Designed miniproteins, single chains, continued (4). Designs and how they scored, part 33

Each design is a single chain, and the fold is of that chain. pLDDT is the mean over its residues in the fold that is shown.

## One batch from the design tools (miniprotein)

Design m13188
Fold by ESMFold2-Fast:
Structure m13188 (fold): chain A 56 residues (1-56)
Amino acid sequence: SLREEIAKALEKEGIEPTPELVEEALRTYEGLMAGGLAPNREHAIRLAVTMVRESL
């Protein structure tokens, strides 16, 4: 599922995939996809996780 993919991507960046951080990354992902700011799902997930990491 998308939430599982986001949680795994957070873990890969050394971030604990708390419900709050998964929700933040999911909201960022949805905004990126809706705005056409990422070429595909995988890129949008990586970018969303990077943005969450930079906000910590």
Scores: mean pLDDT 84

Design m13189
Fold by ESMFold2-Fast:
Structure m13189 (fold): chain A 66 residues (1-66)
Amino acid sequence: MYDEILETVEEAKRIAEEVGDEELVRRAEELKRRIESAKPTGLTIDDLREAAELKKEAEERKREAE
């Protein structure tokens, strides 16, 4: 789960950087820091959902820019 959530967030950040959406990049960085900070207490399915939603928003922005 940790690797899957982290990879999803990193992919969202990469897409956001390609699109030039600085706010999405910031949100992805913030989520990544939160996930890393939660490591001692464990991660939840809600963290995975949030990462997936962020990636979806980044992909939507990329489609609009293309």
Scores: mean pLDDT 74

Design m13190
Fold by ESMFold2-Fast:
Structure m13190 (fold): chain A 62 residues (1-62)
Amino acid sequence: VEERAKQMKEQALLLAEAGSDPELIAENIKWTLVNYYGVSREQAEELADKILEEMKKALEEA
């Protein structure tokens, strides 16, 4: 789970830098984690929220 979340975070940062909406990216990650990887909704929501915060920080600092 952690390795997949890290890869998704790296891809999410690239998409956000390319001009995609970070909130939509986070929702897509949550959906993928639940439906493709069998992660619980609670865990997927927590991971997606953390990735969203990291995307917002990276965009502000970049």
Scores: mean pLDDT 76

Design m13191
Fold by ESMFold2-Fast:
Structure m13191 (fold): chain A 79 residues (1-79)
Amino acid sequence: LREEAERLLREADALAREGAAAFRAGDAEAAIAAYEEAVRKAREAARLLREAGAPEELTEALVAHAEGVAAAAIAAARA
């Protein structure tokens, strides 16, 4: 479960980088889609970490961080 969660977090990071690249290229829709997918993978990683016995505070913090980064990036892409 932890190894699976770590893989999902790496995939979320890669998607966030794709989102940043799309934003720089002027493709706001692709950037938003990539950030939304990154958040979905972060949420799944948090779920797997909870199943593995991680504290709820840690998993909630991970999701909140991912959602905050995505929300700020999406707001910037739409501005």
Scores: mean pLDDT 77

Design m13192
Fold by ESMFold2-Fast:
Structure m13192 (fold): chain A 82 residues (1-82)
Amino acid sequence: DIDEIIDLLNELKKIITENSDPEIVNKFNTILDEIKKAIKDKNVNKAKNLLKTLLTLIIENLDEETANKIKSILEKIVTLLK
């Protein structure tokens, strides 16, 4: 369900925005927009690869509590892309 995936991506954006410096938020917004485009284009493989890149950036740039919340949402998105 594309709408459910978009809702989960918007939830990720909200968590990042509330817990990160504006510079970090802008970096994540670029990748999130790329993921949304890949999903709308039905390019599942590209979306999965971008989600893997997003996970790496989350681990490298965010605190453990925020990273764990986002990981849970990413797992839901990956499941919906199957």
Scores: mean pLDDT 82

Design m13193
Fold by ESMFold2-Fast:
Parts: structure tokens; sequence; C-alpha cells
Structure m13193 (fold): chain A 70 residues (1-70)
């Protein structure tokens, strides 16, 4: 069904957003070890964006799951 396809797509979006958050956090750790102040700032901004994207993706997942359970 279309509702099940939307649910699978939403699950994929959440997994991608989690991956982006992990990547951003790894970039921050590397930048800290290298002492690159500009890279630290860029990585912190990427973490903030990734967390907002994850929150949006999780909200969409909740809506898609509710549509399947209705």
Amino acid sequence: SAAHQALLAAIGAVLRAIGEEIEAELRLEKAKKEGDEEAIREAEERIERARREKERAMAALRQAAAAVDA
C-alpha cells in the first residue's frame, strides 16, 4: 500500500539523518584533535543541522506510522 511505502521511505530518512549526525560528530572529534578552530566551528554547525534534520525525519516517521496503524 501507499501508506506502507511512505513508512519505509520515512524509516530510510531517519537512518540517513542518524548517519549524517554520526559523520558530523566524527568530523568534530577530528577537528578538535587537529586544533583547527574553523573546522571545529563548521563541524558544530553541521551537528546542529543534522540534529534538526533528524528531528524532522522522526516527526515524519511518526506521522507515516500513524497512517499505517489507522
Scores: mean pLDDT 85

Design m13194
Fold by ESMFold2-Fast:
Structure m13194 (fold): chain A 72 residues (1-72)
Amino acid sequence: TPPSEELVEIAKEVIKKKAAEGRRRVTSGEVKRAAEERGIKVSDKEAEQALKQAVLELSETDPEVVKKLSPN
């Protein structure tokens, strides 16, 4: 099941924010927390899927941001 578009947008914002802070790693837990702060309840699996989709979309729109994210 694909993640919601809204959750993917939240994940993209988390990735951009962490990259701007010099962080090279973003976790699904950080995506889940950001969604919960906006009143959206998500499972760990949904947060992980949203993070993966956000990385794919950012690789097209903001490839430099994605390159700052190491596999670890």
Scores: mean pLDDT 77

Design m13195
Fold by ESMFold2-Fast:
Structure m13195 (fold): chain A 59 residues (1-59)
Amino acid sequence: RPEAAAQLLVREGRLSPAAARAVVDAVLAGDFERARELLMSHGFSEAAAERAVELIRAL
């Protein structure tokens, strides 16, 4: 559920709602490189960004 993934990114990742939505939309579009890039631009390490993308895909 896209809303649940976005809320998790806001609460756990401290992303703005707009940034969280952009990450979720990139994952739903299959653009995992864009999703990782967005997460890393907001302070995620490469490993944390990869893990976050896999978690969103599992939701």
Scores: mean pLDDT 77

Design m13196
Fold by ESMFold2-Fast:
Structure m13196 (fold): chain A 80 residues (1-80)
Amino acid sequence: SPEEELRRLADQMLEGLEKILKHLVDEKDPDAEETFERNVALLERYLRERGQELGLPDDVMEELIAEFRKRAEELKKKYL
């Protein structure tokens, strides 16, 4: 389904975000938080665009994006 496709994409994005965040923290990057937040914002925009292309209802799309944002914040809390 379109919802399952977008959910799988969101999961893949979160895996990528975790790898980026781990790398930034391991390298002691002083801009780690800003770089992470910028990547989260870019991926959120891409998810919105992809959800629209897939014809997802706005309510379902916003719930998925809210979940994505919450999980990204949990990653930030875990590593920073």
Scores: mean pLDDT 88

Design m13197
Fold by ESMFold2-Fast:
Structure m13197 (fold): chain A 57 residues (1-57)
Amino acid sequence: KEKEEEIEKIIEEGVKLAKGGVPIEDVEERVRAKLRSLGYSEEEIEEAVKKLREKVE
C-alpha cells in the first residue's frame, strides 16, 4: 500500500509536468529514473509509465 501510494504520487507529479509543457519523453525518463533510484523493479516502472501515458493522453 505505501509503495503504491509512492508510485501514484510520482505519476501525478509527472502528469503535472507533462500538462505544464514538459515533453512526455522527458517526463517518462524522469519517472523511470526516480522509481529506479527508489529500488522498484523494471516491471513496476513500466506499469507506472503506462499509467502516466494514459493520464496524459
Scores: mean pLDDT 80

Design m13198
Fold by ESMFold2-Fast:
Structure m13198 (fold): chain A 92 residues (1-92)
Amino acid sequence: GERQEEAARAAREGGEAAKRGGESKDPSKATGGAIAAVGGAVSAGIAGKDKEGLERAMKGGSKAGLGAASLDGEEARRGGEEAAEAGEEAAA
């Protein structure tokens, strides 16, 4: 549904924002992106009501958050993309 798609998109956009923050070495931007990525991933997993998709979305969100916290923008982006993909699968 639209809600799950929106959550998956938020996770992806958050991961990209974390990546940009990591690349520019802006901790505030990286942290903001990580929070958005984790929030989107959780929402996507919960809304999909699929246990396996939820677990995968949570792992992707955690990876995005950890990457952003370490200013590893590439890791943060990969985590965001993984969370978004898992959210989309859970919504299907």
Scores: mean pLDDT 70

Design m13199
Fold by ESMFold2-Fast:
Structure m13199 (fold): chain A 64 residues (1-64)
Amino acid sequence: SELEEALEREVEREVENFREAVRSLLEKHAPDLSEEQKERMVEEMAEAVREVLERAREARLRKA
């Protein structure tokens, strides 16, 4: 449905914002990591966060 598509787009935007935040955090706290290692960690963390956000939003939608 259009609502479900809109909610999915919002989750993707939040995940994109999170990717940039994590990349910045890794530059600060793990400067010794290679760019390849940092991108892998960003992707793995972003995937985990996406699952959490999708689950939380589904719970909110069911309660609404």
Scores: mean pLDDT 78

Design m13200
Fold by ESMFold2-Fast:
Structure m13200 (fold): chain A 58 residues (1-58)
Amino acid sequence: MIDASKLSLNELVEKAQELMDKLSEEKQKEIQELTSKKAKTAEEGVILALKEAEKLLG
């Protein structure tokens, strides 16, 4: 599991995008809907997307 605390925001965005690209379009949309509901900032959205993508990929 990726340690988000050791990564800059730009590195988190890059890693989240890499993991999201490995998921099906349906799963990507599911994560986007989840982040839009739970994230209060863009930064929280990236972190949530990263965690959910990691969870789905194992």
Scores: mean pLDDT 74

Design m13201
Fold by ESMFold2-Fast:
Structure m13201 (fold): chain A 81 residues (1-81)
Amino acid sequence: MLEEGKKLINEAYEKAKELGASEKLIEKIKELGDKLIIAAVNDDEETLKKIVEAAKEVLKALEAGDLEKAEKILEETLKEL
């Protein structure tokens, strides 16, 4: 779970940079990564699963070139954490 989440978040970060995403969007991706590490340290499997699923959806949106959708997923996920 943690290693999968790290990989997905790193791929989302690199893709966002390639697409010229705003500093705000890139910062939200980094924040999701920080939340992943915190959840792992606390053995919070439910939060880990939420973050991994969110990272998958963010990456899918970025692969489609949909920066607005990626930002919305990040904002909604971070509110729930």
Scores: mean pLDDT 84

Design m13202
Fold by ESMFold2-Fast:
Structure m13202 (fold): chain A 60 residues (1-60)
Amino acid sequence: SPEEEKKKVEEEMEKAAEKAREKFEEAAREAEKESKLLGEMYRGAGEGLVRMAESSAKIA
């Protein structure tokens, strides 16, 4: 049904955003070993991706 398809798309978007966030979080941890500022930049990028995915799901 359309409702089931919508829920599946939302779940896939959430999983994709979470995986992207995990990759940025790993990059942030590596960067933070050299500079805390670089770590913050990578964490901010990951959070931005999650927020964009949430906004897209809200519009859909």
Scores: mean pLDDT 74

Design m13203
Fold by ESMFold2-Fast:
Structure m13203 (fold): chain A 79 residues (1-79)
Amino acid sequence: MQKIIDAIMDAIRKGEATPEAEEAAKLLEELLKNNDPKGKQIYDQVLQKLTDILIEQGKARKDEAGIAHIEAIRQQMLA
């Protein structure tokens, strides 16, 4: 589980697809297709980490409207 999250997040931080991230994405897609609870848990954790990065960038820019928009999207997608 953690290896899948780490591989996807590493690719996002680098801004480049890696073979590890491609493998992780395929495994996540398969888990989601099979309605496996682990798939949703991985998806929710990746989304949480990604939105945390975007919120921190918004704080650095003092972009209150952008932060609120990202938080609203996160609430909808994690529900």
Scores: mean pLDDT 72

Design m13204
Fold by ESMFold2-Fast:
Parts: structure tokens; sequence; C-alpha cells
Structure m13204 (fold): chain A 58 residues (1-58)
């Protein structure tokens, strides 16, 4: 992805919030929180991209 970590974070937050009120929300919220804890920018970028892929974002 040509997106920055900051752009990926914003997209991931929007995607996870779209699941609010569903049984999947707590699972995706937990994954989002774990990605935010990653200090290595390369690994953090991969974590956000994997989360976005799992929620059906291209």
Amino acid sequence: SNLTVEELKKLAEKAVNSFKGTKQYSKYQAKLTEAEKIKDPVKQKVAYEELLKEVGYP
C-alpha cells in the first residue's frame, strides 16, 4: 500500500467503527488496539493492512 501508517490508522478506525453494534466489533477493536501498540513502523503498517483486508477493505 502507498498509504502512510497515519492514513492506514484512520482507515482502520473508520472500518472498525462501521462494525459498532455487531458481534464483530469487540474482535476488531482489540486488533486495532494491538496494532496501535506496535512501535516498529513496518510491522505496524502490516498490522493495519491485515486488519483492513480482514474487514473487507481493498
Scores: mean pLDDT 82

Design m13205
Fold by ESMFold2-Fast:
Structure m13205 (fold): chain A 70 residues (1-70)
Amino acid sequence: MSLQEMQALFLRFDTDGDGTLSAAELRALLESLGLRPSDAEVAAWIARFDADGDGTLDLAEFLALMSTLD
């Protein structure tokens, strides 16, 4: 998946328009790609990539996560 496609996915699933993805939004995005993450897997990815410590992923953190899954 290209950088532009990943950015488009982020913007599509950022339903609040706040520039971050919650655990629920991230899970829905990954399920739309045919992945079947558990709640524990989603929580582990957020903990690993959430540099802000707010429990959400911004665009840069999301792109870092997606680079490991592509």
Scores: mean pLDDT 77

Design m13206
Fold by ESMFold2-Fast:
Structure m13206 (fold): chain A 55 residues (1-55)
Amino acid sequence: MDERARKAVEALESEDEVIRRVAMHDLKISEEEAEEIRSLSREEQIERIKEILSK
């Protein structure tokens, strides 16, 4: 879980818009939620993604 969450955070933080969009679709989150996640600290981003993946 931790490695998957870390990879997802890296994808959402990517400078490549396509990579960010694919990660957002894979996580089933909205663009607004993805922007919220990008505004968080790295530790908070990982925790948020772990919560999303556990649902």
Scores: mean pLDDT 79

Design m13207
Fold by ESMFold2-Fast:
Structure m13207 (fold): chain A 58 residues (1-58)
Amino acid sequence: MDPKRLEAEIHLALARMALSLGDRELAERQAEEARRLAKEAGDEKTAREAEEVLEEAR
């Protein structure tokens, strides 16, 4: 298991929770971190999902 991949998934989950609570600034920060970590880990699926959250938070 790649620690960066797991961290990206955790940040993505936090970003989605923040969107559900209406905290768009927190959602943007968490999704940006998730995208960065996912790209470093080569996890294209998580990176794409983080980009979708970023678009929704804007």
Scores: mean pLDDT 83

Design m13208
Fold by ESMFold2-Fast:
Structure m13208 (fold): chain A 60 residues (1-60)
Amino acid sequence: SEQVDRTLATIKGMIDAGKITPEQARAMVELRVRELLREGKISEAEAAQVRERMDAIAAE
């Protein structure tokens, strides 16, 4: 989704700028993903894709 893409881009920018750590970013993304899954706003497949993209960002 566009909101997820924008959120991940913002988080990557914050990590690159040294404002948050990759570990902090992972915790924030995981909390948000769990909330969206519970609310039925994303599928489990979309949640897996978001987690994979976050892992890729954290590995940079």
Scores: mean pLDDT 79

Design m13209
Fold by ESMFold2-Fast:
Structure m13209 (fold): chain A 57 residues (1-57)
Amino acid sequence: MTLAVISGKEEDKEEVREEAERVAALYEKEHPGIEIEEEELETETGKQVVFRVLQKP
C-alpha cells in the first residue's frame, strides 16, 4: 500500500530522498515494514525523481 509520494528534480535527489526518509520514519514508528521505492522519470523539462513510501504486511 502506498502511504506517500515525494518527488522533485534529479539534481535535488538527495534532498528529496531525505524528505522521503523523514516521512517513512514517521510511519515506521507506528507501522513496521515501511519501504521506500525510487523511480526516475524523464520529462520535457528534465529528469525527475520519485520516492514512494510503501507499507508491507
Scores: mean pLDDT 78

Design m13210
Fold by ESMFold2-Fast:
Structure m13210 (fold): chain A 67 residues (1-67)
Amino acid sequence: PVTIDIGYLGRPVGTLTVADEADQRAALPGLAAGAEATFGAPVTVTERYSAAGELLREVDLSAIPRP
């Protein structure tokens, strides 16, 4: 299982757990596009590794400006 961490304005909002890295890759563009469509701003997707060497991906919604 692979975990995707979701943040908004520097706050943790939630996590998604997917079966494998391919499912993680499939989920991230949809999350980024949904946030961009909702707020009208680009969303930064970052990749990081856990201490165990697992690939974690992060959607940083804090790139979206506040009204």
Scores: mean pLDDT 58

Design m13211
Fold by ESMFold2-Fast:
Structure m13211 (fold): chain A 60 residues (1-60)
Amino acid sequence: SPSEAAAREVAIMLLGVALFEEGKSLEDIRKELQAAADASGDPRAREVAEKYLKKIEEKL
């Protein structure tokens, strides 16, 4: 079965999508994703947040 870490990675990606669709600024999205990643205690969560922020930046 998938690990708890994989579920957190998906949750961070979905949070990023939701904030972007709500019209949050890139700076606000970055802050919220970084805070969520730090709160998770999973070092991979920061990498996922950074990858997703890069994809949002490429779309803007």
Scores: mean pLDDT 73

Design m13212
Fold by ESMFold2-Fast:
Structure m13212 (fold): chain A 60 residues (1-60)
Amino acid sequence: MLEATLTAPSLEAAIGAALRVIGDAPEAKVKVTGNTVEIQLPDTEEGRALLAALEKEFGA
């Protein structure tokens, strides 16, 4: 499993990131705590690409 922790600028942005992950990878596990999003993704090409895109967008 790929694991990442994102810090979003707001709770709204954190929820948006979580919904994007669930929409793109429904098998993913996501936990939101305030403006922090903890993500577990399958170690696949698609999972790695999604993680890279999220890290680029949110700086984590």
Scores: mean pLDDT 76

Design m13213
Fold by ESMFold2-Fast:
Structure m13213 (fold): chain A 62 residues (1-62)
Amino acid sequence: GSAGEAGEAAGRAGLAGDAEAGAKATQRMWNSTPEGARRGGEAAARGDGSGGAGYASFGQGP
């Protein structure tokens, strides 16, 4: 596809992957209650602390 299409697809994939990875990492760290994983997943999905949220959108700034 074109650069624009590839950029959007990559951004969407990055956001989704980051949200899921965040939830998995939180689950492993807590290793007690799924509440920790759920909270981490919710925060990542909302863009509260997901590393990909800012880059998943069109934001290739300095």
Scores: mean pLDDT 50

Design m13214
Fold by ESMFold2-Fast:
Structure m13214 (fold): chain A 85 residues (1-85)
Amino acid sequence: LEERRALTGEAAKLAEEGKVEEARAALEAATGADLTGFTPEELAAAATAADAAVANKAPERALEQVRKYGEGAAGEAAVAALEGL
């Protein structure tokens, strides 16, 4: 859980910096999801959603924010991965 929180936070930061490959690798390591087809914007949204859910230890509240921000494929992948955490 702590290791996954560090990876999701790092992925969100890397995505904001435009480091798409590093952000994808970190998010894939944290979630176990295959994000190969995701755009930089989708990766940033997914990473932010995953980081919020893991950091707060309140998946329900984080999932409400994810649904409000990302009903796209990236948001759905992040939600599915977080349900497996």
Scores: mean pLDDT 60

Design m13216
Fold by ESMFold2-Fast:
Structure m13216 (fold): chain A 80 residues (1-80)
Amino acid sequence: GAIEEAIKKLEEAIEALKKGDIESAKKKLEEVVDILEKNNIKMSKEIAEKLREAMIAIANGDIEKAIEEIEEVIELLKEM
């Protein structure tokens, strides 16, 4: 389903960040937002804020924080 597809893209974003592929990671996070919006999946404020914090962390070069925020989004999506 759409949630499982979003989780897969988030896992791919983490792998891209671990490899230093920042552009691929950003693209995967954008694809996650698109999947959730197009499938009318109501993102909780917490999921939306953590996705935003991940993007900010990437922009700041804080890869460890970006991965942590993405992992927390994965866990929140699994609870849906």
Scores: mean pLDDT 85

Design m13217
Fold by ESMFold2-Fast:
Structure m13217 (fold): chain A 67 residues (1-67)
Amino acid sequence: SEEEFEEEVNLALASMYLGMGKLAEKRGDKETAIEYYELALKVAEQVDSPEAKRLIEEIKKNIERLK
């Protein structure tokens, strides 16, 4: 369904942003890492699924570590 496809796209996008945030963090670019983590969080919060909930928790922990 269109709804299911949109959820899959949003989960993929959130995962990509999370990965970009982790890459920025490895480079020591804290500000860029936070920006990508915030983008990942915004996208993941559009999805109501157990996988989205796990991503949201991981993203939130990464943001907390960098404050």
Scores: mean pLDDT 87

Design m13218
Fold by ESMFold2-Fast:
Structure m13218 (fold): chain A 68 residues (1-68)
Amino acid sequence: GKGIEKAEEIYKNSKDEAERVGAISAIDALENASKEDAIKAVKEALKETKDPKKRKAAKVALEILESS
């Protein structure tokens, strides 16, 4: 769907590694879980992560999932 296409676009075109990690995480989540379960998993990861780069990746993944 459009979420996966948007994530693939970010992965191919972004020069920021956190954005690429977020994009691939969103793709994996959408292929292996429902949108609702994927969003829940990313929100849980975001609550536990204190690393700014990991938080950016999680936020990118969440934005892709919520806009899908």
Scores: mean pLDDT 78

Design m13219
Fold by ESMFold2-Fast:
Order: C-alpha cells, then sequence, then structure tokens
Structure m13219 (fold): chain A 86 residues (1-86)
C-alpha cells in the first residue's frame, strides 16, 4: 500500500538524517576545521526537517553520546581491573 511505503521511506530517511546529524556532531567536537564541516552538515539537516524534528535529533544524539561515554568509562574500568590482575 502507498501509505506503508511512504512510512517506510520516511523512517529510512529519518534514520539517514539522524546518522548524518551524529556524524556532524562528532566532527564539530574534533577540531576547528572539522567543526565547520560539522556545523554545515547540521545546518543542512536543520533546513530539511522541522524545528520539532531537529530538537528530537539533538536529544537523540545527547542520549547516544551519554551512553557512549558511559560505555567508554566502563571499558576503562574493566581494562584497569584486567591489568591489575595480570
Amino acid sequence: MEEERRRQEEERRRGELLREYFEGYQKSKESEEKGKEGKKKIEEIKKKVSKEEFEKFEKAVEVIEEASEAMREMGKLITERIDKKE
């Protein structure tokens, strides 16, 4: 049905935009030059989505970043424990 195909395409599109937003966010944190590229990507996405959708992307990236940082911290603790045992 056309409605199902449209929803699937929109879902795929949102997934791609979220991935591009995450990549831009990551680049914005690395260096001044890469930060400009990241900001450009974020602005392009902001033009393609509504303000509400963009805010959802920001919140999703914040949650992913917090989870990624927590996993990195846990990884360090696990590695430290292994190194101490050896």
Scores: mean pLDDT 69

Design m13220
Fold by ESMFold2-Fast:
Structure m13220 (fold): chain A 62 residues (1-62)
Amino acid sequence: SLITKDRYDYEELLELFKKWVEKNKLPLTDEQIENAAKIAMHYDKDGDGYLTKEELLSLVKF
């Protein structure tokens, strides 16, 4: 599994998405990956700048 932490900030989430795209060989640009990470961060319910593993898994099936 690519998910190794209980929570992710924007930079960690961006790195996770880049690794997931690389592992699955998806034809996504860096800009598309950055936009996906930004969209996912909008689901931060606590507003603390972190997305939980549970919230992340509800948005993306890894």
Scores: mean pLDDT 74

Design m13221
Fold by ESMFold2-Fast:
Parts: C-alpha cells; structure tokens; sequence
Structure m13221 (fold): chain A 59 residues (1-59)
C-alpha cells in the first residue's frame, strides 16, 4: 500500500540521516513527500516537517 511505501521510505531516510549521507537523504526525502502527497495533505505535511528537521542536522 502507499502507506507501507511511506513508512519504508521514512525508515530509509532516518538511516541515511544517521549515516550523514546527505545525497541519499535528499533523494529519499523527495520520494517520501511525493508518496505522502498521494495519501493525504496531513501525511504530506508530517513528511515535509520530518524531512526538513532531518536534513537540517546534515547542513
């Protein structure tokens, strides 16, 4: 399901952030937001917030 894909992308994004892999984290963040937008505006908003916070730790 789209929700399972969002959860898997979120897990991979957290792993990339923990490794300091900014290139992979940015790609996964974009994919996560795109998949989240297909489910609902609320899930997209959560995904954007989570990705912005995660990426900020790498900049």
Amino acid sequence: SNLERVNELGRQLREAVERGDLETARRLAKELIEEASKISPLIEKVARHETEEGLATLE
Scores: mean pLDDT 77

Design m13222
Fold by ESMFold2-Fast:
Structure m13222 (fold): chain A 64 residues (1-64)
Amino acid sequence: MLSPDTRDAAVRAITEARYSPEEVYEMLVAAGMPEEEARRLAEEYAAGRLSGEEVARLIVELTS
């Protein structure tokens, strides 16, 4: 279980970064998400339907 400070720092760092959709896909798969779901979310991110903050929160939730 991550401390609130560690979780908030991770979300902030990911949100401030200029990640590509390919990098988002790689991070989601590394966090334990199935490849099919990670690809769908990376496509939503590329389309502007999923924000960097939402991606950051999802990664932290998967790795907590």
Scores: mean pLDDT 73

Design m13223
Fold by ESMFold2-Fast:
Formats: C-alpha cells, sequence, structure tokens
Structure m13223 (fold): chain A 68 residues (1-68)
C-alpha cells in the first residue's frame, strides 16, 4: 500500500513540475499532496520512502517533511 502511494506521488510530482511555470498552480498541487499524506495510513513510512527514492528532489523533500 505504501508503494502504491509513492507511485501516485510520482505522478503528482510530474504534474506539478509541468505546472511549475504557473505560480498559481503549485498551491493547488501542494494542497492535493497534503490531502494524500493526510489519507495515508503510514505517513511517516511514506515520507521516509520518498526521501530514499529521491533525496535531492525538492518536491519529495517537502512531501516527506510534511509527512514526518
Amino acid sequence: PVEEAVRIFQRVKDAIEGKLEDPASPEVSLYFIDLLIDKAKNPKELGERLLKAAPDDPVFRRIAEKAL
């Protein structure tokens, strides 16, 4: 289940990066990420997984910090 959530976050990350040029879009995208973290059964484990998958990625870093 955590790996499925990571997969979903990968897709969300791709969508966010595609919309980073629009300053209004990142706020909405981050709101969806926040909802996904809130619905995750193991948010801490999810955060640690994301950091391991892409420790240098700022979007994954932000998601992990919010989940931890």
Scores: mean pLDDT 56

Design m13224
Fold by ESMFold2-Fast:
Structure m13224 (fold): chain A 67 residues (1-67)
Amino acid sequence: SLEEEIERIQEAIKKVTGREYSKEEVKNSIVEGTLDTLAPLKEIAEAMGLSTEEFAQLLVEMHKQLS
């Protein structure tokens, strides 16, 4: 589900940065295309076990669902 994917990204950001962002902050950053402001996209992808390309595809799909 979208909520589960947002939660996975939230946890990945926490692993990368040590900072906790709310699910709403993560969701808004995806919608606005500003997720890289929270953490480097490549590092988020690596923390999730995804390639940069797979992560980019996931973000496009999530953006379409959230818009």
Scores: mean pLDDT 86

Design m13225
Fold by ESMFold2-Fast:
Structure m13225 (fold): chain A 51 residues (1-51)
Amino acid sequence: SRRDQVLRLTHEMFRLLGELTELELNKAPQEEIEKVRKEIARVQAEAAKLE
């Protein structure tokens, strides 16, 4: 259902934000940080389509 899809995307978003925080704390290469940020943008775009 749409609600289940929204919940799935919300959980994925929180997981990605955790990954981003870990990469930034460990001063990971910018390419890895940018990759995670692009994934976050993708998930946000999917969530926006569900409204």
Scores: mean pLDDT 83

Design m13226
Fold by ESMFold2-Fast:
Structure m13226 (fold): chain A 68 residues (1-68)
Amino acid sequence: AEEEVARYRAELQRDPDNAEAWYRLGKAYEKLGDYEKAKNYFTAALILDPDNEEIRQALKEAEEKAKA
């Protein structure tokens, strides 16, 4: 998970408009239990790819877990 965070952060340094990298970074933080950061990164991914149901569903799940 920590290695995934470092990798996707490096990808975003090269291409900040990469919705997939934002989504994967969100999933990496979700694995670490940081649902607030996961929510923020899924939101960034959804701004870049607003019709992506996978990202929308991941954001909804992260929002629910962040409230717990």
Scores: mean pLDDT 81

Design m13227
Fold by ESMFold2-Fast:
Structure m13227 (fold): chain A 103 residues (1-103)
Amino acid sequence: MELLEEGKKLIEEGSEITSEATKAVLDKSASLKELEELRKKAEEQAKKLKEMGKKLLTELPNTPEAAVMFSAVGIAAAGLTASAMLLDKKAEELKKKEEEEKK
């Protein structure tokens, strides 16, 4: 089933983005631009995973493989959404600090 392999690839790509986001959030040297770029990537990947979930429900609604993949896609999308929120929060904190210092 080509659709299951496509779903697996999207989950793997999402895991990469989540890993990068975690490193950026923990990295004291991460720039505002880097945080914003990773947030956009995480949001875009979450959208792709949600679309894959809809595709799985329409094409393979009653297969065990589709059910497992749908669950995995949902978990990956939720993780990316959480990562995007954390990146956004860190970006806002950096902006607030820069405003307080006022060049």
Scores: mean pLDDT 79

